# Designs tried in a protein design run: designed miniproteins, single chains, continued (5). Part 53

Each design is a single chain, and the fold is of that chain. pLDDT is the mean over its residues in the fold that is shown.

## One batch from the design tools (miniprotein)

Design m17817
Fold by ESMFold2-Fast:
Structure m17817 (fold): chain A 55 residues (1-55)
Amino acid sequence: MSKEDLFELTDLSVRLISAAVNARFSQDPAERERYLAEADRLAAEIQALAAQAAA
């Protein structure tokens, strides 16, 4: 894994945590749904990057 891949993984992880926190504390169902969708997309990107590092 390159330093760039590591920094990208770290950035995606921080963004995932932020999206999850915003979803948890959102009082608007539509806003919560948007943050949950964002978290799902970020999780998929993290998994794809990790899979490429394992290959």
Scores: mean pLDDT 81

Design m17818
Fold by ESMFold2-Fast:
Structure m17818 (fold): chain A 61 residues (1-61)
Amino acid sequence: MEQEKIEEALKFHKENKPSAEVLKQKIDELKLSPECAVSLQAYLSGAPLPDNDCGIYLRSK
């Protein structure tokens, strides 16, 4: 379920190139866990991914 929310947020970011505020609103709308939200933001900013399920999923892409 969290992976589905991440994929939707990634698709939204890719298609719309949103501002940080708009991206945060989409993450809040999707009800991403705080850990997954941090991992997604790290992935999109090119920062090192944390060692949680969402960070591991994003590294596998």
Scores: mean pLDDT 77

Design m17819
Fold by ESMFold2-Fast:
Structure m17819 (fold): chain A 64 residues (1-64)
Amino acid sequence: KQEELDREVRLALIEIALALAKITGDYQGAVDIASKVATPEERAALEAAKDSLEKMQEVVDRIA
């Protein structure tokens, strides 16, 4: 119950961070925000993808 709610909130925050990156162009800022709620594996994937908005979107889609 709690784990499911926490997962949905985490995913929503990561998606919001990516949306802000698309508007502002601050991809590193988006990764930094998402990393506060992401698992270590999710964080590593986002860090590896931060050079490309397309790759970051693919990572977000995979963890959703």
Scores: mean pLDDT 71

Design m17820
Fold by ESMFold2-Fast:
Order: sequence, then C-alpha cells, then structure tokens
Structure m17820 (fold): chain A 86 residues (1-86)
Amino acid sequence: MKKIEEVKEKAEKEIENLQKKIDFYQRTADAAKGALEALKADPSASPEAIERVEQLYKDAQTKLSNYQKELDEVKERAEKEIKELE
C-alpha cells in the first residue's frame, strides 16, 4: 500500500507542476491573442510588431501542446506503475 501512495504522490506533484506550466502558457496565448487583435485594430502598428506577437502566440500554442502531451504521459505512467504494484 505505501508504494502505491508514493507513486500517486509523485505523479500528483508532477501533474501539478505541468498544470502550472499549462496554465502559464494558456495565459500567455490568451494575452498574445488579445495583443494581436489590438495591433490589427491599430493602423500605426508595424508589421514587425504584429509578426512578433503572432510568433509568441504560435510558440505558446506549441508549448501548451507539448506540456499537455507530457501530462498525459505522466498520468499513463502512474496508472501503469499502480497496476503493476497491485
């Protein structure tokens, strides 16, 4: 029983850390999207400024995808380890 609880605690901690990263990049993506909309509405905005914010948005989306995949892998690994300890 103690080994199963230790695996659960470790997985929960890893999931919590990954969820914080997901939340951070989600906020970054939302902020970049809002900034893009504001820049597109501003006729004085430079094309380079728009491109930089668009790239920030794309990078944030990529990070979100990667961390979500890592989160799923941690959950699957923990489930497998728990099953092997039963």
Scores: mean pLDDT 83

Design m17821
Fold by ESMFold2-Fast:
Structure m17821 (fold): chain A 100 residues (1-100)
Amino acid sequence: DENTILTKETLESILKGMKDAKVILDYDVESTGRKKTVNGKEVDVFNVTITLGPLVENQKNVGKKITLTEVSTVGDLTRVLLAIMGGIIEVEDGDVIKVP
């Protein structure tokens, strides 16, 4: 469910699954210490750094390291990654992307 709230453990579990599937090559999760409100509840905000893997449609992206900010839900993580994998969003190594 896109609205599922991420804990650090759940986020790391999802990213490990993506790494094991070779969607991504590596990941790092930073707890920002910030909170935001989602559906009336305070939730943690994460920065997620990802090294893109060979299952990206644009293979020019393989090995590029990007950082996603404002990540708190499954949808926050997956929408941007699917857009990059589908070639809808172009990225460069070191890019910082604020999740909408």
Scores: mean pLDDT 81

Design m17822
Fold by ESMFold2-Fast:
Structure m17822 (fold): chain A 65 residues (1-65)
Amino acid sequence: SDIDRAILELVIAVGKSLGIVKDAKFEGDKVTVELNMIDEKLEKETAELLKKAGKKAGFEVEVEY
């Protein structure tokens, strides 16, 4: 849904603002999100949140470091 896509984009934008997300690339039904290696627990929690938000929005989420 449009709202789920907007939520995914908002999560990415907040992650970029906080320095947790370095970059994000949308390609068709896939999004590749690159994370900064700052804190292992925060990285894991962020990756899990992105994957959940992505699935709801209809995207395959790939997390890179």
Scores: mean pLDDT 82

Design m17823
Fold by ESMFold2-Fast:
Structure m17823 (fold): chain A 72 residues (1-72)
Amino acid sequence: KKKELIEKALEELEKNKETPEEVLELLREAIEASLDEAGDKVTLARILLIEKGAPEELIELLEKLALEIGKI
């Protein structure tokens, strides 16, 4: 569920060397957080990717993750 969705996204982000460490840390925190806190952390991680000019595919990955978490 929540943990599995975040772990899958984290695995994809870890494969990309352009992913900022701050984004990886936010997702690791989101795994252990409550559902509401996890949604906030994923949204913040997405904003950081946009601010740092990360590839669109990574931004879309976190957009989908935030939407999926919001439906739980």
Scores: mean pLDDT 80

Design m17824
Fold by ESMFold2-Fast:
Structure m17824 (fold): chain A 60 residues (1-60)
Amino acid sequence: SLKEELAEEFERRMAEARSNAERLEVVAEMYLEQLKRVEGMSPELLEKMEKIRKEHSAPL
């Protein structure tokens, strides 16, 4: 199922993450992907959440 596939990808990416910043990015990306593909969250809310993520995702 999509939920199982997303869970496997999440575990793989978390295992590959080497810093807290990378782990937080994986959590944010996979959470948005789950909301979009599994939970059917509205496109407007997903767009707002991705905008917030982009504005706060760049480490200086």
Scores: mean pLDDT 70

Design m17825
Fold by ESMFold2-Fast:
Structure m17825 (fold): chain A 69 residues (1-69)
Amino acid sequence: MSPVEAAEKTVEFSVKLARELAEQGRVDTALRILDDAEDMATHALVAQGKLDLAAEVAKRLDEEKERIK
């Protein structure tokens, strides 16, 4: 699996997990998971020279955080 594919899978898994935790009332934990996923995924994508994709991932995760609040 490429680092880009690994980052994309981590984002997808983290969004799913964060939504489940928010449904359980664990909003603060869900937000922390999305922050950690953003840091990991953007770092990996920047390291691969995928700056536009890193910006898109950051924007998507920010929108997911706003949706949970």
Scores: mean pLDDT 83

Design m17826
Fold by ESMFold2-Fast:
Structure m17826 (fold): chain A 76 residues (1-76)
Amino acid sequence: SIDDLEAQIRRLELRIQMHRDIADALLALSRQYEAQGDLEAAQQAREWADLHRHAAEALEQRLARLREELDRLRAE
């Protein structure tokens, strides 16, 4: 139903924002580690940030498809 699809979209938007916020925090942490000379911790934080960024990108593609489906259902 439209209501179920809207609920799925809302949950997906929250998951995307969570991954983006975590990636941003990890990038900030990486810069802090670099400033302290902990290059290993800085690299690990960057790698984890990349994983969360890629997760957000995959979910954004899914969100775009769900929004397109919702628009089609509303047009019918």
Scores: mean pLDDT 90

Design m17827
Fold by ESMFold2-Fast:
Structure m17827 (fold): chain A 83 residues (1-83)
Amino acid sequence: MSREEIELLVRLFVRDLGLRLSEEQIEELTEFVMELMEKYNLDLEQLQQVLGAVAREMAGREPDPERDLERIKELLERHAREL
């Protein structure tokens, strides 16, 4: 899977959650997702499952750009590990 495909999925995930992340934060999140995929040997379908699980846990939260990136990273790793 290309970095461009992963970045697109990250951007769609951020948009659908109504999160207000900067371009630098989107790039950081994309790199983190790529590292998780390598660490846990995730394919595209498994990544979509992890993103869906994180979206469910983030539902109903008001966007907080300073805390959202760290919380998303924590939730992504937890759900990737539980797959």
Scores: mean pLDDT 80

Design m17828
Fold by ESMFold2-Fast:
Structure m17828 (fold): chain A 96 residues (1-96)
Amino acid sequence: MKLEVETYILKKAIDIKDKDIKKLAEELGKKKEEETGKKVIVLSSTTVTPQQAAQLTRQAYQEGWDKVVIVIASKSGPGESEQAAKAALRTAQELN
């Protein structure tokens, strides 16, 4: 089964509350599911590390999701968010 991964990095992560990120993730997931007809899970966190992004990607693969969308809003800044995004994409590539 081929898992698709999309990542979204929020530039103003430090100013965003967990409730707002969760709501954004839920709306994005519903829209992607309606557009593609695929099983889509949306994962969001204000503290996503590269290790957590990789683990979430493996979990989505094991649970049989067709697509995972990872919304990255790291308080550590854009560099850490970019590394988390790369970890998710690399993990999906290794699993597929």
Scores: mean pLDDT 65

Design m17829
Fold by ESMFold2-Fast:
Structure m17829 (fold): chain A 89 residues (1-89)
Amino acid sequence: SLEELRRQIEADIAAWEAKLPAQMAKVRATSSEAEVKAAEIVAKAIREAARIIREHFDDPEKVEREIRELERKTREEVAPLLAEVEAER
């Protein structure tokens, strides 16, 4: 059913979110400070996107609007950090 599919997707997102601390530890071990900060901002945005989808699953237009705005804000926040990473290469 649609409700079962929704629950399965929510469970899969939650399982992925549970792995995030270990992934971030690897990034910190192998990346510059700017890369770590950029990765942390993106990870936070992904968790927020998962929350938006979870809370508004039955309103796809609202999900699309809020994720688009989240992407815009995340891109603006990450842009100077990515420029710093490129300058270090």
Scores: mean pLDDT 74

Design m17830
Fold by ESMFold2-Fast:
Structure m17830 (fold): chain A 60 residues (1-60)
Amino acid sequence: GLTPSANTDSILDLAFDLQQLSLTLTDDQRKILRDKMETLANTDDAAAIADALVSAIKSL
């Protein structure tokens, strides 16, 4: 949709993809990704969260 919640939906979709990906990773890699997601989830900037999550996936 064209609502402000579109950004939230995109971030949640990325978060779910990361969560599923973490299930196929090593325990150490899963921990790194998990910690990153928790830190980002506590951020007040939705755009920064989305960008950082994409970077985190590529950094695995």
Scores: mean pLDDT 62

Design m17831
Fold by ESMFold2-Fast:
Order: C-alpha cells, then sequence, then structure tokens
Structure m17831 (fold): chain A 61 residues (1-61)
C-alpha cells in the first residue's frame, strides 16, 4: 500500500541519517509499531522488516 511504502521510505531515510546503532534500533522499533497500528499482514510486515534490517546491516558492516 502507499502508506506502507511511505513508512518504509521514511524508515530507510531515518536509518541512513542515524548517527548511532541505538537510533537505528529505535527507528526499527517505531516502524514495526506503526505497521501494527495499520493492521498490516505479517508477510508484508516481514518484508518491510527485512528491508530495514538490510539497510542497518549495510551501515554497520
Amino acid sequence: SAEVEALTAEALARIRAATSEEEMIAVGRDTVARLNELGVPEEEKEAVERRILGEMMARLS
């Protein structure tokens, strides 16, 4: 959905701008909470979480 896509884009931008691992973790936690509020299916939520984790891992590598 457009809202999930917007939230994902926002989360990725926040992770790219984050200055610490703590900030990246907070972004992931916040994004999951917002997806749960939207009632997003587990499969779609997992796909978003994988994209976020991929971005975090790329920055921490």
Scores: mean pLDDT 82

Design m17832
Fold by ESMFold2-Fast:
Structure m17832 (fold): chain A 112 residues (1-112)
Amino acid sequence: MKEDVEKLVELLEKIAEYFEKALNSDRETALSYATKAAGYAQEAIEVAEKLREKDPEGASELLETLQKILDYIKEAIAALRRGDFDKAKEYMKKAVEYARQAIDKARELLEQ
C-alpha cells in the first residue's frame, strides 16, 4: 500500500507539473504537455484500482477524483485542438485543482 500511494502522489505531482508548464507554453507545446498529463492520469487510475483491493473506501474517493482529473485533461486537449485556448486554460486549472486535492487525500492514506 505505501509504495502504491507514493507512486500515486508522484503521478499526481507530474500531472500538476506538466499543466503548470502547459499554462506557460504556446498551444502546440501545451498540447504535448497535456497529452503527457493524460498518460500520467491513466497510470494514476490504474494504481488507485490496485489500492481499492486494500482500502476500498479511501481508494474509491481517490478514483472518483482521478476520473474527474482525466475528464478535465481530455476537455483541455479537445479545446487546444479546437484553438480555444481560454477554455483550455480553464480546464487545465480545474485539472490542477483536483490533482492537488487528490495529492492531499493520497498523503492522508500514507499517515494511517
Scores: mean pLDDT 82

Design m17833
Fold by ESMFold2-Fast:
Structure m17833 (fold): chain A 75 residues (1-75)
Amino acid sequence: DEHRREGERALAAGDYRTAGRHFRRAGDEAERAGNLREAYDSYVRAAAAYYRAGDLKAASEEGDRAHELLQQIDA
């Protein structure tokens, strides 16, 4: 996934806000494809990136998305 690679590149550069946006997009794409575990991992990475950026609201929102998917994976 291009967004996942861009997110990892942004993290390496210390651009946490950009990383969060790319990981969120990777999660959205994985969720649309039915790849729930990949979507979960991507939303978790987005939440962590936003937290490092100091965007606590965005971090919380992505964490909530990840938690909601966890219920579907465990079923």
Scores: mean pLDDT 86

Design m17834
Fold by ESMFold2-Fast:
Structure m17834 (fold): chain A 65 residues (1-65)
Amino acid sequence: GEIEEIENRLSEAIENKDAETAIKLLTEELGLSEEDAEKAVKDLLSGDPYEGGKLILEALEKLRE
């Protein structure tokens, strides 16, 4: 589904350390603000995924409702 495609694209961007693509996906597809998307991507790329992962999960949950 659409959510699964977004998750796959986001995972690929993080694996490639492509912060620009990851931020764009979070803002355009998940509706995160640029500030929240930048924070989430920075946290994921720094190896401290707790807060970044939480923001992404909350955005995905809103899309399912």
Scores: mean pLDDT 74

Design m17835
Fold by ESMFold2-Fast:
Structure m17835 (fold): chain A 80 residues (1-80)
Amino acid sequence: GQAEADRNIAMLDEVLSTLPIDASLLEQARAVAERASTLPKEDALGLLGAAQRHLSTSSDRGSATQARNYLGLAAKRILD
C-alpha cells in the first residue's frame, strides 16, 4: 500500500544520505544492496524496488543499466 511505498522511499533516502554527493549510480546500488541484505525479505525487496525506480530516472543510461543489473542480481539472491 501507500504506507509501504512511503517507508521504502524513506529507507532509500536514508541509504543515499550516507553516501558522498558525487557517488556513482553503481556505488548507490551497492550501498542499497548491502542494506537490503540486513533486512527481512519483504522489506529488502521493497527497498530494491524503490532503488530500481530511482535509477530509471537517470540521464546516464549506461551507468543506470549497470546499477539496475546489480540490484536485479541482489533481488534474485533474496528470492532464492
Scores: mean pLDDT 82

Design m17836
Fold by ESMFold2-Fast:
Structure m17836 (fold): chain A 62 residues (1-62)
Amino acid sequence: SLEELAERLRELGFTDEQIEAALKFYEAVKNKDLEGIEEALIELLELLTPEQKAKFAELLEE
C-alpha cells in the first residue's frame, strides 16, 4: 500500500518531499499512466541521490 511504502521510505531517511514524489511515481505505475510515470521519474531524479534511487528501486522490486 501507499501508506506502507511511505513509512518504509521515512525509515530509510527520505524527506516528505522525496516520499511524495515516490508515491506519485508508484501511483502512475499502477495506473499505467506513461506521461505520469515520466513526469514523476524526472522529479525523483532531481530529488534523490544515486544511493536513494537504488534503495527505492529495491523496495519496488520486493
Scores: mean pLDDT 79

Design m17837
Fold by ESMFold2-Fast:
Structure m17837 (fold): chain A 100 residues (1-100)
Amino acid sequence: ERLERRKKAAEAILKAIEDPNYQIPKELYDEVNRIFTEYLILSQIESEEDIINFFKKRYGLSEEEAKKLVKLFDVLTGRASAEEQRAFLAKHPNLFKGLK
């Protein structure tokens, strides 16, 4: 039950990256907040590769999905370089379309 819920929350974030009209279901907010909190803690003490591996194992994500999740959080928290931010936005042209 909890593993399935964690995976659904991670997949909902990834869907929101690709589809600006997608709204994350409210019942997943606690798990989404947990994912972000785990990112914030790990990003202070772990390498990016270790964070990617953590998300792959904990949320059952592929390497590409885990990388997208980490890059989203790096962009949102200002931890990504200007070049990485531009590259990420170029790959996801509809990301934050409603915020421009």
Scores: mean pLDDT 74

Design m17838
Fold by ESMFold2-Fast:
Structure m17838 (fold): chain A 73 residues (1-73)
Amino acid sequence: NAPFSREAVVTAPDGKTYKLSLDATPTSAKLSLEDLETGEKASATYAVPGATAKAAWEAFLAGLRAAGYEVEE
């Protein structure tokens, strides 16, 4: 199936802002985090089905909201 991408900007309770990106293929997903103030980036690539990556992304954003982060997709 087609690859998909998701992005969100999240604001931590301390006011720091981050850009989250998910790039998923049928067999892998890359999650990236960028500190929007410093420009520091971190990423991890996982061998997962794209449908699993999408569900995990949605759960992750829900967890961030529950922890007091503001999330803008």
Scores: mean pLDDT 76

Design m17839
Fold by ESMFold2-Fast:
Structure m17839 (fold): chain A 82 residues (1-82)
Amino acid sequence: MEEEKLKEIAKLVLEGKWEEALELLREDPEVLEKAEKLVETYLKEHPLNNDRPLTEEEREMLLVLSATYMYVMIKEGKPLPK
């Protein structure tokens, strides 16, 4: 997994370019799979108390936020989920 790709996704998220961040994430199936595992782990440990299911946009937002968190993990020298 490339640190540069995760850095670019994080930058786009900070600039409010969520669609572009999501496109970059989807270009790399390996990065996408790891981000999806982080979302599943997070939701399992911290269930959202919503009386309605998450929208597609909300799930996509969680994916790009997970990729941003993975970049933070790399900067802190922590291993990424496999």
Scores: mean pLDDT 74

Design m17840
Fold by ESMFold2-Fast:
Structure m17840 (fold): chain A 78 residues (1-78)
Amino acid sequence: ELRELVRRAAELVAEALEKGLSKFDAIMHTVEALAPEVPEEKLPLVLLAASVIATALADEGLSVEEAAERALKEVEKF
């Protein structure tokens, strides 16, 4: 389910950022971690979700839950 995938992306991005990775490295770490679990055609949606989440967590100080909901709204457009 898309909601669960986005929530897992949010947890992975948050973990990477807490380990001191840059936003770019946190995004790429999340895409690499989820790539084996999703069809190749869904990888652009994972990248979009991770990018939205990284911005929400790092730049706006939102919670993991708030970042996931924002990302879900963006990926639901596709």
Scores: mean pLDDT 83

Design m17841
Fold by ESMFold2-Fast:
Structure m17841 (fold): chain A 66 residues (1-66)
Amino acid sequence: MEAVVREAERMIERLLEHYRSTLSDEEVANQERALDVVLRLVREGTPEQRREALDALRHSLRLLDL
């Protein structure tokens, strides 16, 4: 559990770093709110929701070549 949450946090940090370099402050705030929901699903969701959330984060990183 702890390792999976840590992986999600690292992926979110990479996404936010990319967004901060490419998006406006308002757009970054919107992405932070969306990623907070994803992190809550990883921490508190069902095993299925957790898998989907992690897959979504991995997919986003692949699309951004991160």
Scores: mean pLDDT 82

Design m17842
Fold by ESMFold2-Fast:
Structure m17842 (fold): chain A 73 residues (1-73)
Amino acid sequence: GSIETPVLSPEQQATLRALLAAGDAEAARLTAEGRPLEGARARVAAAREGYRAIGDEAGAAQGEEALALLDAA
């Protein structure tokens, strides 16, 4: 079949937006405190939770791998 762009429901969009906004707020605070690596972790963790909440298992898995790489740094 043709490759289709996933269409999110209004509830999925609201959930993803809220989680990403929370992650951005945490990342901004941590970066302002001189902790940019922890800010990066906050953003990636929020993205992972957002993708998991909307059922995007591939996006969630990518977030888990990115967190593991940040933890190794």
Scores: mean pLDDT 76

Design m17843
Fold by ESMFold2-Fast:
Structure m17843 (fold): chain A 82 residues (1-82)
Amino acid sequence: MMLDLEVIESYERLSENTVKVTLKPDVDLYDVLNVLTVEPVPGIRGISSEAPRVLILELEEGADVEEVLRRIDELYVRRVGV
């Protein structure tokens, strides 16, 4: 599924608590990881990298995926983007 976001190209739900997020080509994965380390997003329990443009997010049970992704987008734009 795709949201209208600046940083995230698409996401796919792998399980109830795991989401695969594909970043846009112009977005640096390590900048995203750094931002999320500095300012943790509520609802995320774990973050890992599968590929240069791919994040695997482990979410809290019942977390709103779209809200988590919008928060990641907001933080990246605020701290790294523009």
Scores: mean pLDDT 77

Design m17844
Fold by ESMFold2-Fast:
Structure m17844 (fold): chain A 74 residues (1-74)
Amino acid sequence: GAMEDAEKALELAKEALKLAEEGKVEEARQYLTMAQDYVVRALSLAKTEEERELALKAAELAKKAGDVLHQNEA
């Protein structure tokens, strides 16, 4: 459901950010791609404000991971 997908997106986004900060670019990109997919799925299925808010938090962390990855590739 939307909550499970949002929770998974948040978990994956947190791992992507951690890996990106550690300079593990390839692994971080894999987790980031998965996190983005789960965010889209969670938002498409969201029926409650709580489900939508959790998915948006995951999206914010995924964006941060992407920004870190861009900086670390320089």
Scores: mean pLDDT 84

Design m17845
Fold by ESMFold2-Fast:
Structure m17845 (fold): chain A 90 residues (1-90)
Amino acid sequence: SVAEVKKEAKKIFEELFEKIREEPEKWKEYLKEAKDKLLEIYDKAKTKEEKDVVLEFIDILNEAADRLEEGESIEKVIEEAKKKIEEVLK
């Protein structure tokens, strides 16, 4: 279900943001790990609606990665990513 997909994605993001908080210098490695986990959920998704939700989460992750590569504040980027994720989870 879409609810199950959202629940699994939420766990991935919670782990990602905790890891970045503890070791911000490894943000690129942690973002790649999170993206790989989201792609695994995408592969297991049964409906288009479930796949579309995963793609929305991947887009948020890609935007965060781009902003961090451009040298934006990790704290600011992660805060804004959390807000976007919460919006998708509604």
Scores: mean pLDDT 86

Design m17846
Fold by ESMFold2-Fast:
Structure m17846 (fold): chain A 60 residues (1-60)
Amino acid sequence: MEVFEVSTEEARELVARTKGEILEVTAPDGRRVVVVISEDKTLIAVIDPAAGTARVEVLE
């Protein structure tokens, strides 16, 4: 498992290429985050628009 911190813009580009499932969820502190899972489930991205950051996890 490899984790990358990327910008929200880079995360959007990855999402556009992987054609995955998109979920909007509310974090425990009340902020809204977007979770994206690739169709083959090899990539998970968590996008925090309030912070302007995204975390991408690559699953083998």
Scores: mean pLDDT 70

Design m17847
Fold by ESMFold2-Fast:
Structure m17847 (fold): chain A 65 residues (1-65)
Amino acid sequence: LSPTERRVLLAAYAAKEVHGEKATLDIIAKLAGVSRSTVERVMKRLGLKSIDEAAEAGKALLEAE
């Protein structure tokens, strides 16, 4: 994973932990320090179809590293 991809996934996990079902791409973008379009591009590149999938990927990344 690129540094930007890692930041986006970790931000998705954090957003879900804090906001639950109210987590949005905009919140993830703010937490990661990137634009919403960057979050969408990262998710598309990694084949992640939902915020839930991105958050699970971020959780797995945090637990493995």
Scores: mean pLDDT 83

Design m17848
Fold by ESMFold2-Fast:
Structure m17848 (fold): chain A 61 residues (1-61)
Amino acid sequence: SSTEEELQRLSAEDNELVAKPEKTPEDKERLLEIIERIVRLSLPRAVEAAIKRNKERLEKL
């Protein structure tokens, strides 16, 4: 999905920035943006997965 592609790109960029021996203020700001974006993209999917699993479990009772 497009979300998975975006997460992969963000992770790759994070790894490159973290590996830089000298980080500018702009690099640090970008790292914060990347983490915030990853969290925002990941949380809805985790919630949806949890809801789906609980619904399937209840249907078998």
Scores: mean pLDDT 79

Design m17849
Fold by ESMFold2-Fast:
Structure m17849 (fold): chain A 80 residues (1-80)
Amino acid sequence: SMEEEKEKVIKEAEKEIEKAKELAKKLESENGDVNKVLTLQVFIISLSGTIFLAERGAATVEELKSEIEELKELIEEAEK
């Protein structure tokens, strides 16, 4: 169902947020690039907001998927 797909995508978003949080903590503990940490934190907040809206039918699954992919790319870039 559409609700089951939405739930799966929200869980994937939550998983990527946790990965980004772990990476931000690691970079912060290594006294790394402050701009990388800040960028990860901003996109974590953004995606969390989109999850909140999606749970209320105010954001689309496609929009949520797009933001998940953006966060994945930022995680890859921050790991360089």
Scores: mean pLDDT 87

Design m17850
Fold by ESMFold2-Fast:
Structure m17850 (fold): chain A 98 residues (1-98)
Amino acid sequence: KKKEELKKKAAEYSNKTGEYIRKILRFADELERLGQRDLAAEYRKKVDEIGKKTREAGKLMNEGKYEEALKLFKESYDEAQKLTDEAERAVNEARRAA
């Protein structure tokens, strides 16, 4: 019962994290187009870090460490959501400066 619930929540966080990563990468592409190359590189680096956490969470899930895996999936989700909001604001600011 608990195992299935944890797996379901982990999958949900993982899927939503992937959606946010795609949005962040689109915003990074826009920032680069607007001349904000260093900021775009920072967002791409943070996306890579989130990806590493998601992969580590998957490894923990395969090892039966469901609570630890869920914690990392949730942390990756929370980071991706915040970073998406930050990247969107950065794009809006860069557009005003252009």
Scores: mean pLDDT 86

Design m17851
Fold by ESMFold2-Fast:
Structure m17851 (fold): chain A 92 residues (1-92)
Amino acid sequence: MEEAEEAKKRSEEALKEAEEAYKKAVESGSEEELKKAYQIALEQSMTNGVEAIRNASLHVTTGSKEALEVTEFNNENSNRADKMAKELQEKI
């Protein structure tokens, strides 16, 4: 029962790290910071996308509503990270 809460918490903490790196890079205008933030955003987009697929599979095989909720949460976070990566790529 706590696995879905822990998965959401881990995803939120990782996204927060990506958002902090993005903010620092945009405020500083540093090419090094922009490239670092871009890498973090790309990694979070991929990681959340993979976790969404895993939980979607779990939902289909077990009927878990919690797995569906985690899937939707990870898809939203993956999309947010992808958007940050695209915005950072245009600034590099």
Scores: mean pLDDT 78

Design m17852
Fold by ESMFold2-Fast:
Parts: C-alpha cells; sequence; structure tokens
Structure m17852 (fold): chain A 68 residues (1-68)
C-alpha cells in the first residue's frame, strides 16, 4: 500500500491538475469526492487516515486558490 506521504503527494498532484485545467467549483467538488473514494481504497478502508489526507489536500487547495 502507498504511504500517507505518497498519498498526500498524489492528492496534491490531482488538486494542481484540477486548478491548472480551470475546473469549476462544482467540477472540483466532484474530483474531490472521487479522490476521497480512491484514497479510501488505497488505505484499505482506513477512514481516519483518508480524512487526514483529504483535510491536508483541501488546505493545499485553499492555498492555491489564494495565489490566483
Amino acid sequence: MLSKEQLLEMARGVIQDMIDAGLSDEEQEMVLRQLYKWIIEQTGGDEELAQEIMDEAREYLAQLRKQQ
């Protein structure tokens, strides 16, 4: 299984691609929902770890939005 740090790097990559693609807020929320499901699958159903990764990913998204 991927480590927490590897999952975080991949999640940040997805967020960066999403912003670079110029997705709408609605499309961004759809991508984030799919990302959460993927993280749950990669962690073997560890909801606590998946939530921690998503919280950090959402904070990264907020930082990127402030830079634009």
Scores: mean pLDDT 81

Design m17853
Fold by ESMFold2-Fast:
Structure m17853 (fold): chain A 67 residues (1-67)
Amino acid sequence: MQTVTVTLDGRPIGTFTVESEEDFNKALEELARAAQEALGVEVRITKTKDANGKEIYEIDLSGLPRP
């Protein structure tokens, strides 16, 4: 099992324990696609690693009219 941290627009929304990174990535991709099709918003998911190889997922949403 691995623990991943998820942030939304710079705010930490939680940590999740996953058994398979592939299953987690697939779920995030499906969620992003559904949100883009239903709401017309852009969803960007960035995956980074710490010096110790720990994975962090950052989710950014674009739905504001101004930059």
Scores: mean pLDDT 64

